# Designed miniproteins, single chains, continued (4): the designs that were tried, part 15

Each design is a single chain, and the fold is of that chain. pLDDT is the mean over its residues in the fold that is shown.

## One batch from the design tools (miniprotein)

Design m12488
Fold by ESMFold2-Fast:
Structure m12488 (fold): chain A 114 residues (1-114)
Amino acid sequence: KEKEQEEQFEKKLEELEKTDPLVAAALYLLKATSSPTIDEALELIRRALELLVEAGALSEEEKKEIEELLKEAEKNKDDKDKASELLKEVMEKLMSKIPQEALQKAHKIYQEIL
């Protein structure tokens, strides 16, 4: 049953990456906030970053700045408090680049699947 919910969520994300990449990026960031590991959160945040750059919401320079913060979080994996603080900063920065309408759609989808 949980496996079926994960499959449904992944299918929805794949569709949104093609039709509404900003909503998909917001969903990846929302999923990252509930991730059990720093590694999983990093993967989800990196995917959101990639979608935001592809959609033109973030410049290549801003992407590089965020990637440096993500590298610092990865380097500090053994310090969970530092890693979590850096990931929070990155997520707040990326969320600020997403239009409010896209964030609202993402929240609705996230609640519907959970």
Scores: mean pLDDT 81

Design m12489
Fold by ESMFold2-Fast:
Structure m12489 (fold): chain A 88 residues (1-88)
Amino acid sequence: SSLTELIRRLYEEGRRLYEEAKEALKQGDIERAKKLLLELEITLGMLGIALGVAKIIGDEEAVKLGEEAIKELNEMIRELKKEIAELE
C-alpha cells in the first residue's frame, strides 16, 4: 500500500538520521547531533500520523510496520538524548 511505502521511507530516513547523529557525536559535533535529533523527532511525528491513518482505514500491514518503526525510532531518540546530555 502507499501507506506501507511511506512508512518504510520514513523509517529508512529515521535510521539514516540516527546513524549521522551518532557519527556527529563521535566527532564531538554536539550542535550537528542536536539538529539531526530534531529532524529524527520530526520524522517520528510523521510516522505517528501515518500510523494513525493506517489504523483508521484498517491497513493491517501498515499498522504492524508503523508500530515497529515507531518503537525503534523512539529507542534511537532516547539513546541520542542520553549521549548528548553526557557530553554537555
Scores: mean pLDDT 91

Design m12490
Fold by ESMFold2-Fast:
Structure m12490 (fold): chain A 86 residues (1-86)
Amino acid sequence: EEVAENLKKAADKHLKLAEEYVQKARSGEGVEENYENALKHIKGAMKVADLLEKTGLPEAKAYGKDVKNRAEQLRKEAEEILEKSK
């Protein structure tokens, strides 16, 4: 379904941007700003993952669960980087 494919692309974009912001925070530049931007995209990815799971399609549900797992891992990394900067 077109909706599921568009949601997958949206989730992938959010995860990619979150990862980029996490890497910038890890470099020590603008740690708090990059953390906030990463968190925004992590939350975006999780919302899209919820929509993927609600499509009722088995592959979309599996994809959404994987997206949530990746988003939670990025959240933990971002929080650790922020804590070390304090």
Scores: mean pLDDT 84

Design m12491
Fold by ESMFold2-Fast:
Structure m12491 (fold): chain A 73 residues (1-73)
Amino acid sequence: SMKEEVEKIVKEAEKNNDSLRELLLKLEPIVDKLSPEVQKELQKKVIEISQIEDKKKAYEELRKALLEALEKQ
């Protein structure tokens, strides 16, 4: 499932100490499968998440935002 794929990518990014930008690049194939409307909502949340200085909090918020976006599909 796409939810399992998101969780796998986020866990691998945490293990590799990836930047938020690197995590977003790895998530592009999943984001590209979302409707344009859901992508726009997600992009707004990503801008807010990019302001979070705590990397672990940013990862958790991005994971939640993606799981919510997938539930709308």
Scores: mean pLDDT 81

Design m12492
Fold by ESMFold2-Fast:
Structure m12492 (fold): chain A 83 residues (1-83)
Amino acid sequence: SVAHATLEEQKQIAQKQLAELKKLYKETKDPAIETMAKLLQEGLDANKPVLGAGKAQLAGMEQYGAPQEQIERARARLAALEA
């Protein structure tokens, strides 16, 4: 089904992002990147790739100093996904 294909595509995107985070962690040894990778992996394991990717993105935004308005928008989006 179209819905099933969309979920599989989101999983593939999340798996690619996870591989990139793991590579970046090996190069930087930054514990924030390890936290982002863990959140994304937990989302994938729970079959919630969009939630996992959103949590990883929010963690990165908070750690690397994204504008507060962008952080608040990301938090609101995650709260909606968890509802």
Scores: mean pLDDT 82

Design m12493
Fold by ESMFold2-Fast:
Structure m12493 (fold): chain A 88 residues (1-88)
Amino acid sequence: SAALEEKKQLIKEAIEEMARVISAYRPLSLDEIRKLLDSFVEQLVGQDLPTLQRILAALREASTEPADPELKKLVEEAIERLEELLAG
């Protein structure tokens, strides 16, 4: 449905913005970041659209730092997990 596609798009954007926020701080290992993104995706799939929009806005305000290239694979893995959670 259109609502499911809108929710999926907002969560994908929130994952990308979370990676930017993590890039600004950089104290975490790649394994810790993977676990954080996993938990984040699971929490987001349970939220409604207005809540997802507020979360995305807050993440965008938190950092303008470009995403670390090392995090690209972790972002892609988190997006794949989102697809699996929404498909099953």
Scores: mean pLDDT 80

Design m12494
Fold by ESMFold2-Fast:
Structure m12494 (fold): chain A 78 residues (1-78)
Amino acid sequence: MNPDENNRRTDTMTLFFYRMKEQPENSSSFSQYRTLKQGGGPNSSKNSQINTKKWDLKGGPRMTTTYIHLHTKQETLK
């Protein structure tokens, strides 16, 4: 019905991939920093991190990592 929505999701992921390429030297550090900033720290739960990894593996946009963490918590509340 709306292919534009799919394009938006893909675009977000493409942007992230481009971002990582921006600093190839700090790719490893950047990846860790991104995860730590978005979901890492005292506010982040281990369960959320595991879920995020699954989404990432299947091609989930890391740009929405924060959203995934929130969704995980909401599912627990359910």
Scores: mean pLDDT 45

Design m12495
Fold by ESMFold2-Fast:
Structure m12495 (fold): chain A 94 residues (1-94)
Amino acid sequence: DIKKKALEIVEKAIKEALEYAKKLNPEAAEKYEEAAKKALKAAKELIEKGDLIEGVKEAGKILVDAAVEIGDAEAAEKISEIMNEAANEIAELE
């Protein structure tokens, strides 16, 4: 139950971060979609192991790293905000 809720929170956050990043830099859409796919896979693997917070952090790192490589500081900051909010929601699940 808690793992399922954590995964739903992370999936929603990744989708929100992806849509924001693609809106800021449409030419980087393919790179952001690839990063989102990697982020979701990493989050699922860690959450299945019970590492809920680490799952969110790893997903956030993958997405932020993609924005940094593109040179999109605004996307990197907003992605960090979205993923940190997701981490806080998961922390409340105990």
Scores: mean pLDDT 87

Design m12496
Fold by ESMFold2-Fast:
Order: C-alpha cells, then sequence, then structure tokens
Structure m12496 (fold): chain A 80 residues (1-80)
C-alpha cells in the first residue's frame, strides 16, 4: 500500500539522519516526516507531494547522505 511504502521510506531516512545529523536536527526531521505521513493519512497530501517535501528536506543533509535519501525517494516512487 502507499502508506506502507511511505512508512518504509521514513524509517530508512531516519536511520540516515541518526548517523549524519545532531540529535536536535534528527528530532526536527522526525517531526517533519511524522507530520507529512499524518497529512497523507488524512488525505491532505498525495504520495508524490509527500516525496517532493522529503526531497526538499534532503537538500539540508550532507552530500553523501542526501544522495542516499534521494535513492530511497526514487525507489519509493517506483513502488507507488
Amino acid sequence: SPLEILREAKEKILEIAKKNLSQEEYDNVKLTLDFLLEAFERGELTPEQVLQAVENIAKTFPEDARKEILKIIEEAREKL
């Protein structure tokens, strides 16, 4: 289901965030990703709108971590 695909992407991105960001930055990313998934579950965002928002968040990450996140986003798009 789209929700399961987005949840899997969130979990993978949070693992990357945990390794690459400070605790405060990680907490902010987690809060934002939780908000996006809740908005999707309420029918306020499409799966593609969630992935576009996550892609914008990825721009704030270091280059190597950003590339890993963009790969996760692309894999999620292919499954949707």
Scores: mean pLDDT 88

Design m12497
Fold by ESMFold2-Fast:
Structure m12497 (fold): chain A 62 residues (1-62)
Amino acid sequence: MKGVVVYTGLSKEEAEKLAKEAKEKFGLDEYELIEAENSEEGIKLGIELHKKTGWKVILLGK
């Protein structure tokens, strides 16, 4: 199953580390890493991507 990892308030390096952990934890075959400006935009983007693709969405950064 493909996934999307949306992150806010993290460096790309921190986000990549957490995304790798999330991939293992949730059993994703592959994922895309996308930065959002804030948590509200991250949630909004995640919902739209899930509607369009059916991929699992993981939000990082609070």
Scores: mean pLDDT 77

Design m12498
Fold by ESMFold2-Fast:
Structure m12498 (fold): chain A 101 residues (1-101)
Amino acid sequence: SVVEELEELIEEMEKNSTNFAVLVVNSEKIVELLMETAGLSPEQLLEALDLASEEGASPAELVRRFPQVSREVARILVRIAKNKRITEMLKAFLYIRIKQE
């Protein structure tokens, strides 16, 4: 499933936090998968990551703000937001996509 693929990509980044190639490749793939599965634009995904990064953020709050996002994807967004390095890498790719569109 896409959720399992997202979890595997995130876990690989956590295990290889100093490997720049892994961080870059996996971040790009995570952004593509999240946009496809959540049905979010790059701007909306950036907003969702910011919301997920707030203190006390929950998957239920993300689904309330973005009803098109599944609870499973919302849990992944909250997990990503707990890791500052992964979050900043994903935001960098989102900013690039926003500038190109």
Scores: mean pLDDT 82

Design m12499
Fold by ESMFold2-Fast:
Structure m12499 (fold): chain A 114 residues (1-114)
Amino acid sequence: MKEELLKKADEYFEEAYRLAREIVVRRNGGPLTPEEAKKLLPLILNVFAYTPDKVERAYRVGYILGLLGAKPEDVPAIARYLENITGEKFDDATLEAMKKGVEEGLAERQRLLA
């Protein structure tokens, strides 16, 4: 069971990462279309759902969101949104992990657009 969950988590993260990177390059950092957002949101939610480690799932979701243009200051609002839809609670460690993910994803976004 754990190995199957880890494989699914990695597959969803890889797909979300690939799609987000493609969109960022194609849009030259412009806003996502509603159609692109509809494709990305289920992948991001599946990364959260299937990643069993709380710190790792927060980091991974943060990375994809940072790549898409989220900023570290957005993390508290993002965490509140995810808590409301998933029922999971964010502690200080998971908030810090998501912030680190967002910072690293945003840094990659800036390199892609340079």
Scores: mean pLDDT 84

Design m12500
Fold by ESMFold2-Fast:
Structure m12500 (fold): chain A 80 residues (1-80)
Amino acid sequence: GKIVSLALEVMDLAREAGLKKAQAEAFTAIYYYYVENDPKKAVEEVIRAAEILINESTDPEIRERAKQVLEEAKKLLEKL
């Protein structure tokens, strides 16, 4: 599903950036989706991970990709 795809994408970006807090939020998104069956909370954690990447990554390519994930996640949240 789209939520899981976005969670995995921000997890990969967080690992590339070495940002442990963003990695934790991405993992929490997957947890909310599969364990708690809460897609809204999952998307909210994807948004948090993306915002950390945008604010704290020094890599402009990672920041740009994170902005794309943030926009996609916000659109999904409006539908939940």
Scores: mean pLDDT 87

Design m12501
Fold by ESMFold2-Fast:
Structure m12501 (fold): chain A 81 residues (1-81)
Amino acid sequence: SMEERMEQLVEEAEGLVEALERYAAEGKVPQSLVDRAREVLRELKEALERRDEEAFRRATGRLSQVMAETGEAIAAYEAAA
């Protein structure tokens, strides 16, 4: 269902925020990426409460972007080491 998909994305976004907070503390990702992940998590939670399919699609796209940028930041950090 839509609700189950939203709940899964909220769990994924919560895990991503937790991972990014640890990575930022280690200097592996910028704080701006953590802040964006937190914004996406907020948007996903709001969309879930409202059952807003349009907001769900937008938040999903932003989550994918944050995940891609996380991978790029980690790769850049590893290449510099």
Scores: mean pLDDT 84

Design m12502
Fold by ESMFold2-Fast:
Structure m12502 (fold): chain A 79 residues (1-79)
Amino acid sequence: PVIRVTLPDGTVVELEVPEEMTADEAIELLESRLGDAVPLALAMLRMMRAVDPNATITAEELRKLLDNDRAFREEIAKR
């Protein structure tokens, strides 16, 4: 599946992801492709890994997490 992510600068990045991945694989993907541009998504994934080192995430769950990150960033930008 392909997930489209809008960065703070308005850049759109397309992520090709498997149907399901480990939290470690998701963290590596976001760090390599997006860096610190998605801080809430990275924080949530790191928390998942800390609670369960074998935690997995689906492409749909990752997409929702990235949508939540965008909404959070837009709220912070209003301040």
Scores: mean pLDDT 81

Design m12503
Fold by ESMFold2-Fast:
Structure m12503 (fold): chain A 94 residues (1-94)
Amino acid sequence: SAARQARWSAAVSEALELTGRYLAEAEELAKQGRWDEAREVFERMVEELERLFAEHELSEAERAQLRHMLIALGRKEIEDERVLEMFVEALERA
């Protein structure tokens, strides 16, 4: 339905913006060698994503699809291998 498509599109846009903000914070902490704090940033990111998924009433299949899309984007955009590993691990645990 048009309403479901609009809800999905809004969730994707908000998830991308949220993920970008947390990724920037985690990358800055990683540059400083603050790896435990960078991991905590990704844990907070996952908590906010779960809240966002609930607010947009996404199904389990839609949540899984969006997580997979974020992981795929991270694999293309994140240059630091250790940051990428922490990002992927956080999303796969969700």
Scores: mean pLDDT 88

Design m12504
Fold by ESMFold2-Fast:
Structure m12504 (fold): chain A 85 residues (1-85)
Amino acid sequence: MEKKLEAEITLSLVLMEAAIVVISGYASEAMVERLRRLARELIEHGSPEQLRVAADALEEAARASEDPRASEALRRLAEELREAA
């Protein structure tokens, strides 16, 4: 129960942070590092469906980001989630 709730909360946080990147076109290094930690938590505790949803959101964020470094980091993170699903 606890791990399932944690994964649902973690997914929600990934989706909210990704949405901010899509709307703003900007991802700070702090935001990217938060997303890395959240993604690792999803890989450990999330369902395959949750990992796919998070990967799709991070791919959209990567496309929206105007910073090439942030785009590459978010893209790689989405690939790690998709491979773990």
Scores: mean pLDDT 84

Design m12505
Fold by ESMFold2-Fast:
Structure m12505 (fold): chain A 62 residues (1-62)
Amino acid sequence: VVILQPSSVEEAVNLIKDYASRPETSHIIVVVPNKADLPALEEAKSVATRVNPTVKIDVVVG
């Protein structure tokens, strides 16, 4: 499992895509400071799942 605490939405999107493209990544948990960022992360999650359908991606507001 990989836990990501990005400093920005752009960084979060890039990290999701990067880790999802790695065959060893089975679970990604992204912690974001604002719930307003969720729509952009939902799009990134959809793209990542298309690239690697075996990866599980969860977004948490912290």
Scores: mean pLDDT 77

Design m12506
Fold by ESMFold2-Fast:
Order: C-alpha cells, then sequence, then structure tokens
Structure m12506 (fold): chain A 87 residues (1-87)
C-alpha cells in the first residue's frame, strides 16, 4: 500500500512539473497570472496522482497514463486561458 502511494505521488509530481513548465511559459508571456499557474499545478498533481495510482495497480496502461496526463494538463491550461479571456 505505502509503496503504491509513493509511486503514485512521484507520477503526480512529474505531471505537476510538466504543468508548471507550460503554465510558467504562459505567465512569462502575460497570458496567465502566477495564481492561475499555481492552481493548474495543484490540479495536475491531484489528478496525476490519481492516474498514477490506477497505473501502479494495473488498471490502466502506460500509454493511457501518458495520454490522460497530457489531457489533464491541456484541459487545465485551456480552462485557465478561457477564464482569463472572459475577464
Amino acid sequence: MELEERQAELIGQQVAEQAAKRGGALVAQGKLTQAQRDAIVAEAYRRGKELGLRFVRGEISQEELAQESQKVIDDSIQAALDAAAAA
């Protein structure tokens, strides 16, 4: 149980790091605020950890993990950009 949780946490951290890099680039371009980037990173970590746990338990494939992780990042960024455009 603890080992599975630690592996899921590491996967969540990797997804969050990718979100942080992409969100940070958008903040540098003036398209997002730092607070919006931090929210994207937090959501990416949470959902990435959930996906990581499913992967570690053999419920999803490595390909599905990669696809769903990218979708999490893409959806979170798009939602933040849409909210920024509406403001």
Scores: mean pLDDT 83

Design m12507
Fold by ESMFold2-Fast:
Structure m12507 (fold): chain A 77 residues (1-77)
Amino acid sequence: LSPAELAALQAEIVAAARTPGSLARAARLAHDLLVARLGERFHELDEEQLQKALHTFLRGQLSAETIRALARLILGL
């Protein structure tokens, strides 16, 4: 991902996560972001590690509760 593509994707994830009914879309976009950034290491993350990665990549723009909900959706929970 280019820096511009990364910034656009981060903004889209945050907007979707804040929009009622769009959390599943936010989770899919966040999954794509993390796979692109972490590669194979993405598949080694547990729920807590995934929450930390999401918080870091989304620059703390989402609440801990929303981050947890995204992590669970990404893991298929």
Scores: mean pLDDT 83

Design m12508
Fold by ESMFold2-Fast:
Structure m12508 (fold): chain A 97 residues (1-97)
Amino acid sequence: ASALTPEQLVAEAEQALAGARGNIEEIRKVIEDYKAGKLSKEEAEVRLANLYTAAMLQLVAAIDFAERAGNPELVEQARKTLEEARKVAKEADEILK
């Protein structure tokens, strides 16, 4: 049995989801800066790898906390954000190829 209350689990899920959304927005900025010639390929690769890793860890945490809280709306929001993260990662891979 978890020592966390449902309210605490919701708060942890919301914090993790907000962090993931922030990292996805930074991924988009890195992609645009690379396309504009403001970043080298090597700089873009390092930044994208770090941001994507952070976003994925946050999304896994958000889904876990939301499921444990019994909050299906937060689970759905986190899963949609996970699909968004996967799409921007694929775009990044295509432009860096």
Scores: mean pLDDT 89

Design m12509
Fold by ESMFold2-Fast:
Structure m12509 (fold): chain A 116 residues (1-116)
Amino acid sequence: AHEAFKAGDESALPKVIEDLKSPDPEVRLEAAEALYSRPDLAKKALKEIKELLKDPDPRVRVAAARTLSALAEQGDKEAQEAVQEALKNPDPRARSLVAMRLHVNNMTHLIVEAAK
C-alpha cells in the first residue's frame, strides 16, 4: 500500500501473521519486509519474526533479522534480546546484517553482549 500505516492500528495483524506462516517464501519475505516499516505490528508479531530466523530461505532469514534490528533500535527490550539471539544465527548474512544495523544506530553494546 502507498499510504502509511497508522501506529497502533492492529487490524492488519492477523493477515500479517498468516503471511509470515505462508508455505510460499515470497509471501513470508514480503510480510517480514512490510513489518520493517510497521513497528507496532512487528512488536505484536515478534514470536513469528523470531521463527523466521530459522527459515529455510536465506532471504527470509535476512529480512527477519532486519525487522528485529529495527525494533531493537526503537528500544524494545524483547526485540533487543531477540537481536542478541539473531547474532548467534548460523546464517552469516543474517548475523552481518544485524551487526551492521546495530553499528549504524550506535547500539554496538548489543553485539558485545552477544559475544560473551
Scores: mean pLDDT 69

Design m12510
Fold by ESMFold2-Fast:
Structure m12510 (fold): chain A 84 residues (1-84)
Amino acid sequence: SIRDEVVDRLVEKYGISRETAEKIVDESLALIQGIRDGLKLTGDEGIRLGAEFAKMQVSLEQDEKLKEMKLDAIDLIRDLELAK
């Protein structure tokens, strides 16, 4: 699944626990889905726009390292969804 692939990539890249990576990915997926549903975003353009709006929301994160990991998770989710 996209969730499992993104979790594995965050664990590999950042050396964080699987539990921490799962929380970041689950929160990122929920944010993207909420934006796309709320704005009725569909198709490849909807995937790209949903990720862009999610990244704008994540820019408000006060923890710089957590912000970096969340932005990377959103980019990975976008890229994997566009590849399907």
Scores: mean pLDDT 88

Design m12511
Fold by ESMFold2-Fast:
Order: sequence, then structure tokens, then C-alpha cells
Structure m12511 (fold): chain A 86 residues (1-86)
Amino acid sequence: KEELEKLLSDDLRERVRAIIALGKENKPEYAEILGAFLNSDDEELRMAAALAVQSIKDQEIRDKAIEIGRSKKYTVEEIKELVKKM
């Protein structure tokens, strides 16, 4: 999907927009990727992930993303691997 490819973009603005778009999809498969960005070293990506998680209508998906963000800090390589598996 177009949004998943943009998560790996060299353009920070494209990454931010893609993260927000994933939240609006309300899909459980996106919870791990959103959770990974919640604990990003980049403040703009972290804020985008927080907005994306808040836009998720399903409480279980939101809770899963938040717990993933709390449980571990993801490296850029780990996030890239998550995106490639989808």
C-alpha cells in the first residue's frame, strides 16, 4: 500500500503524513508499526504516531500500539523490517 512505502521515505514530511494515514485505517496489523514510531528518537515522528493512535477507533488496537511503544525502543532497521513484512 502507498502509505507503507512512504513510511520509509527520505522525506520526513512524507513519513509524518503516512503515519497519520495509517491511524485512520483502523487496522490491527498497523498497531506494531505505530507503536514503534511512538518511541522514535525523532520528535516529529513521535508526535505523528501519537496523533495517528488517537485517530484509531478500536480501543484494543490503540492499547496494543501504546503497549508496544512502552515495551521497547525500535531501531530504524527494525521499523524497516516491520514495514517490509506488510
Scores: mean pLDDT 76

Design m12512
Fold by ESMFold2-Fast:
Structure m12512 (fold): chain A 119 residues (1-119)
Amino acid sequence: MEEVVEEARRLAEEYRAAGQTDVSNALDTIADALEKITDPETVEEVRRALELVRQGKLTPAQLSVIATLVKVAAEFGVSLAEAIRAVLNGDYDRAIEAVEKALGPEFAEQFRALLEAAR
């Protein structure tokens, strides 16, 4: 947990220094939300996301979607590990299905709109 939060903060600072404010803001959102998350599976998927950010393999749009999922997981005390994993794999239909299972169809519809905007 603490190691993942520190890594997110470090990457946020690095991207802020590079002038990539959208990426930096998403990483800070992830770090803030992780401090409230109790689900170890969500933490593990976030660790994978941060590794892809470090490698330059996540788009700013994908990172923004993941930041939203992590924030929602923290706010509602639900596991969104499956949704985050699906986003990391580019499997957006499975990501929507996972959100519907955890939060219901109304939230899944809002999430679908977010994913369409990120394409």
Scores: mean pLDDT 83

Design m12513
Fold by ESMFold2-Fast:
Structure m12513 (fold): chain A 97 residues (1-97)
Amino acid sequence: DEAAREAAIEAQAAALLSDPELRRHVAEQARRIAEEAEREIEKYPLSEEQRELLERMIEQLRVIAEHAVSDPERAVEAFRELARLLAELARLHRAEE
């Protein structure tokens, strides 16, 4: 159930972001992952749909990096959207038969 997975991710993100020290760690990790993902995307021949989904995922990681400390509610929303985008990417992979 995708809704149950989204709820679990939201609950986990909210728990991590309840601690100010963990908020900084989350922000730093999200920024690093976004930067690495941007470099890796350039190396692979992706379909237009795959590229658009990965670019949107990177945007959500940037939102988490920018807002985890100052606006944790917005960061939780970004985690939820990132989970939805991951599910879309998985669906595209299954459809390419």
Scores: mean pLDDT 79

Design m12514
Fold by ESMFold2-Fast:
Structure m12514 (fold): chain A 103 residues (1-103)
Amino acid sequence: HMEEEAKKAIEEAQKYVDEAERALKNGDISRAVEALQKAVDALEKAYQYMDFLTDEQKERLKELARRVKELADRVIADPSATPEQKRKAAFIRDKAEALIEKL
């Protein structure tokens, strides 16, 4: 059941990364930040099951973490983002960066 939970967490992270990317394309910074927070939470959950991840799943987890960092950086650079949204994005970026270093 741990392998199934790890797989679901990775699938959740992918879903929220895709949602964040769509939100940014539509100029919806609030939705992008919300989706990125859910994505990083799902990635942290997947990391808790690290011992049950295949090498392919670990590579996917690292790639998703890099994508979360990249999208968070886009929020930080966006002139329409509020200071609070930029602060939240910076926190998400730092969490994603920590996951990349651990993987």
Scores: mean pLDDT 87

Design m12515
Fold by ESMFold2-Fast:
Structure m12515 (fold): chain A 82 residues (1-82)
Amino acid sequence: KELEKLWEEFRRLVAEGARAYSEKNYDEAIELTRRALEVLKKMIELLKKQPNPNKVEIDYLNHQIRVLERELERLEAEKAAA
């Protein structure tokens, strides 16, 4: 239930961030990307607290964190260059 809600929130934030970026709203895109990272970290914390943690899912989420961290760096660089 909680994990499902966090997945819904994550997908929404990613979609909103992509829209903000397409509109050249870099501040909004950066903020939404940071919120998406927070959601991924919360999901990992919940998964680790389960009696039998799903390692495949945790590994996937850690990969998504690295992807978004690189995206955030890129957005910040584009904002600085704009």
Scores: mean pLDDT 86

Design m12516
Fold by ESMFold2-Fast:
Structure m12516 (fold): chain A 89 residues (1-89)
Amino acid sequence: SIAELAEILRKAAEEIRRLAEEDPEGARLAGMTVAQELREAAKESEDPEAARLLEETAERIERHVQEGDYEGAAETLEEAAERLEELAE
């Protein structure tokens, strides 16, 4: 469900923030993995607005982690989770 996906995004944001301090390469890998999962979720989504949000979020996360901006990646995930929760209402 959209609510379950939003929870997954919030947990991913927490993991990326934790890893950014301890293991920056792990944070980068986590961000890239989440981006791929979001692209796959977008293809399976029945909601076209949710699908567009997920694809845009994946692209933004990939850019942030490639630039070493793990806080930006985490903030992007949290923002996407809030927008998904709004779409579920």
Scores: mean pLDDT 84

Design m12517
Fold by ESMFold2-Fast:
Structure m12517 (fold): chain A 59 residues (1-59)
Amino acid sequence: MEEVVKKIMELTGLSREEAEKIAKLLAEGRGSEAGVRLILQYGVSPEEAEELVKEAEAL
C-alpha cells in the first residue's frame, strides 16, 4: 500500500493523508470509484488511473 500512496501523491500532488484515503478505496475493492475520483477531481489520465488500480489489486 505504501507504493500506491506514493504514486497517488506523485500523480495528483495531494498530501499523504488525502492519498491514503484514495488508497483505502482501492484496498476495499472500490477501484472504479477511486479511478473516477483520480480522473475527474485530480486530472489523472485514464491510463495512469487504470495502472494504479491494477497495482493495488496485485497487493
Scores: mean pLDDT 78

Design m12518
Fold by ESMFold2-Fast:
Structure m12518 (fold): chain A 98 residues (1-98)
Amino acid sequence: SEKEKNEEKLKYLKENLETLEEEMKEVIETVPSLTEEDRELMELAIELAKKAVEEEKVEEEEKKLQLKLLEKLKEKAKKAGDEEALAKVEKLIEELKK
């Protein structure tokens, strides 16, 4: 599946992004036969890899925001003494933490 291949690639990029960026920088700086167009393409490839990693981080921040909203809802249910609402909210928090 295309989705599974993309997940594997993103994981590799996330774990190796710094090493890949440094290696690409060395290639750009040390290979005298590279044209300006080749350098621009390599820099663009690095930027696209960074953007893909950033997009995954944005999804994690959305999950954090959802958890924060559920924690606020839990506090409201606790103040209201609504045991059914409290149990439902706690179940949703546990599901999201998995």
Scores: mean pLDDT 61

Design m12519
Fold by ESMFold2-Fast:
Structure m12519 (fold): chain A 61 residues (1-61)
Amino acid sequence: SLSDLLSRNRSLLRDRVITNLNNINNGDGDSYFSIDDGSSDDDINQFNRMLNDVVRDINRS
């Protein structure tokens, strides 16, 4: 589930969020996260949508 993916990979996800925020500052607001952790494509896709949505909101504000 998405919750499991988030819980198991907190440090990695934190670093990805920071990287995406830095990419916005450099004019590259789009990024994609992938993990080979047995998570479903749906969980990974939903996480990437959430991550990109946050990045877009920050860039838009």
Scores: mean pLDDT 60

Design m12520
Fold by ESMFold2-Fast:
Structure m12520 (fold): chain A 100 residues (1-100)
Amino acid sequence: SQADLQQRIAQLQQYIDQLTQLQNQIDASTDPAQLTQVGQQVIDLIRQLQAQGLISPAAAERHIRSIQEAIERQDKVRLQMEIGAIILSLAALHRSLQRE
């Protein structure tokens, strides 16, 4: 229904906003502990996105694996790139849902 579509669009925007906040946190931080914490929070959000059907299982697993590698290696740049890629993917889905 139209109401279900509007609810999905609103929910998707909330996830984009949460990911953007986490991206800003990691951008401002030089703390390795915060990199690990932000990475884990992004993984939790990806699992929620998968449960809501907003991301495919295959895409979710790919992003989670890459983020786990970023945490293990303390690779801030990789974590930033992964968060950015997820935001762009969700923004594209958001635009697609608004058209029809």
Scores: mean pLDDT 87

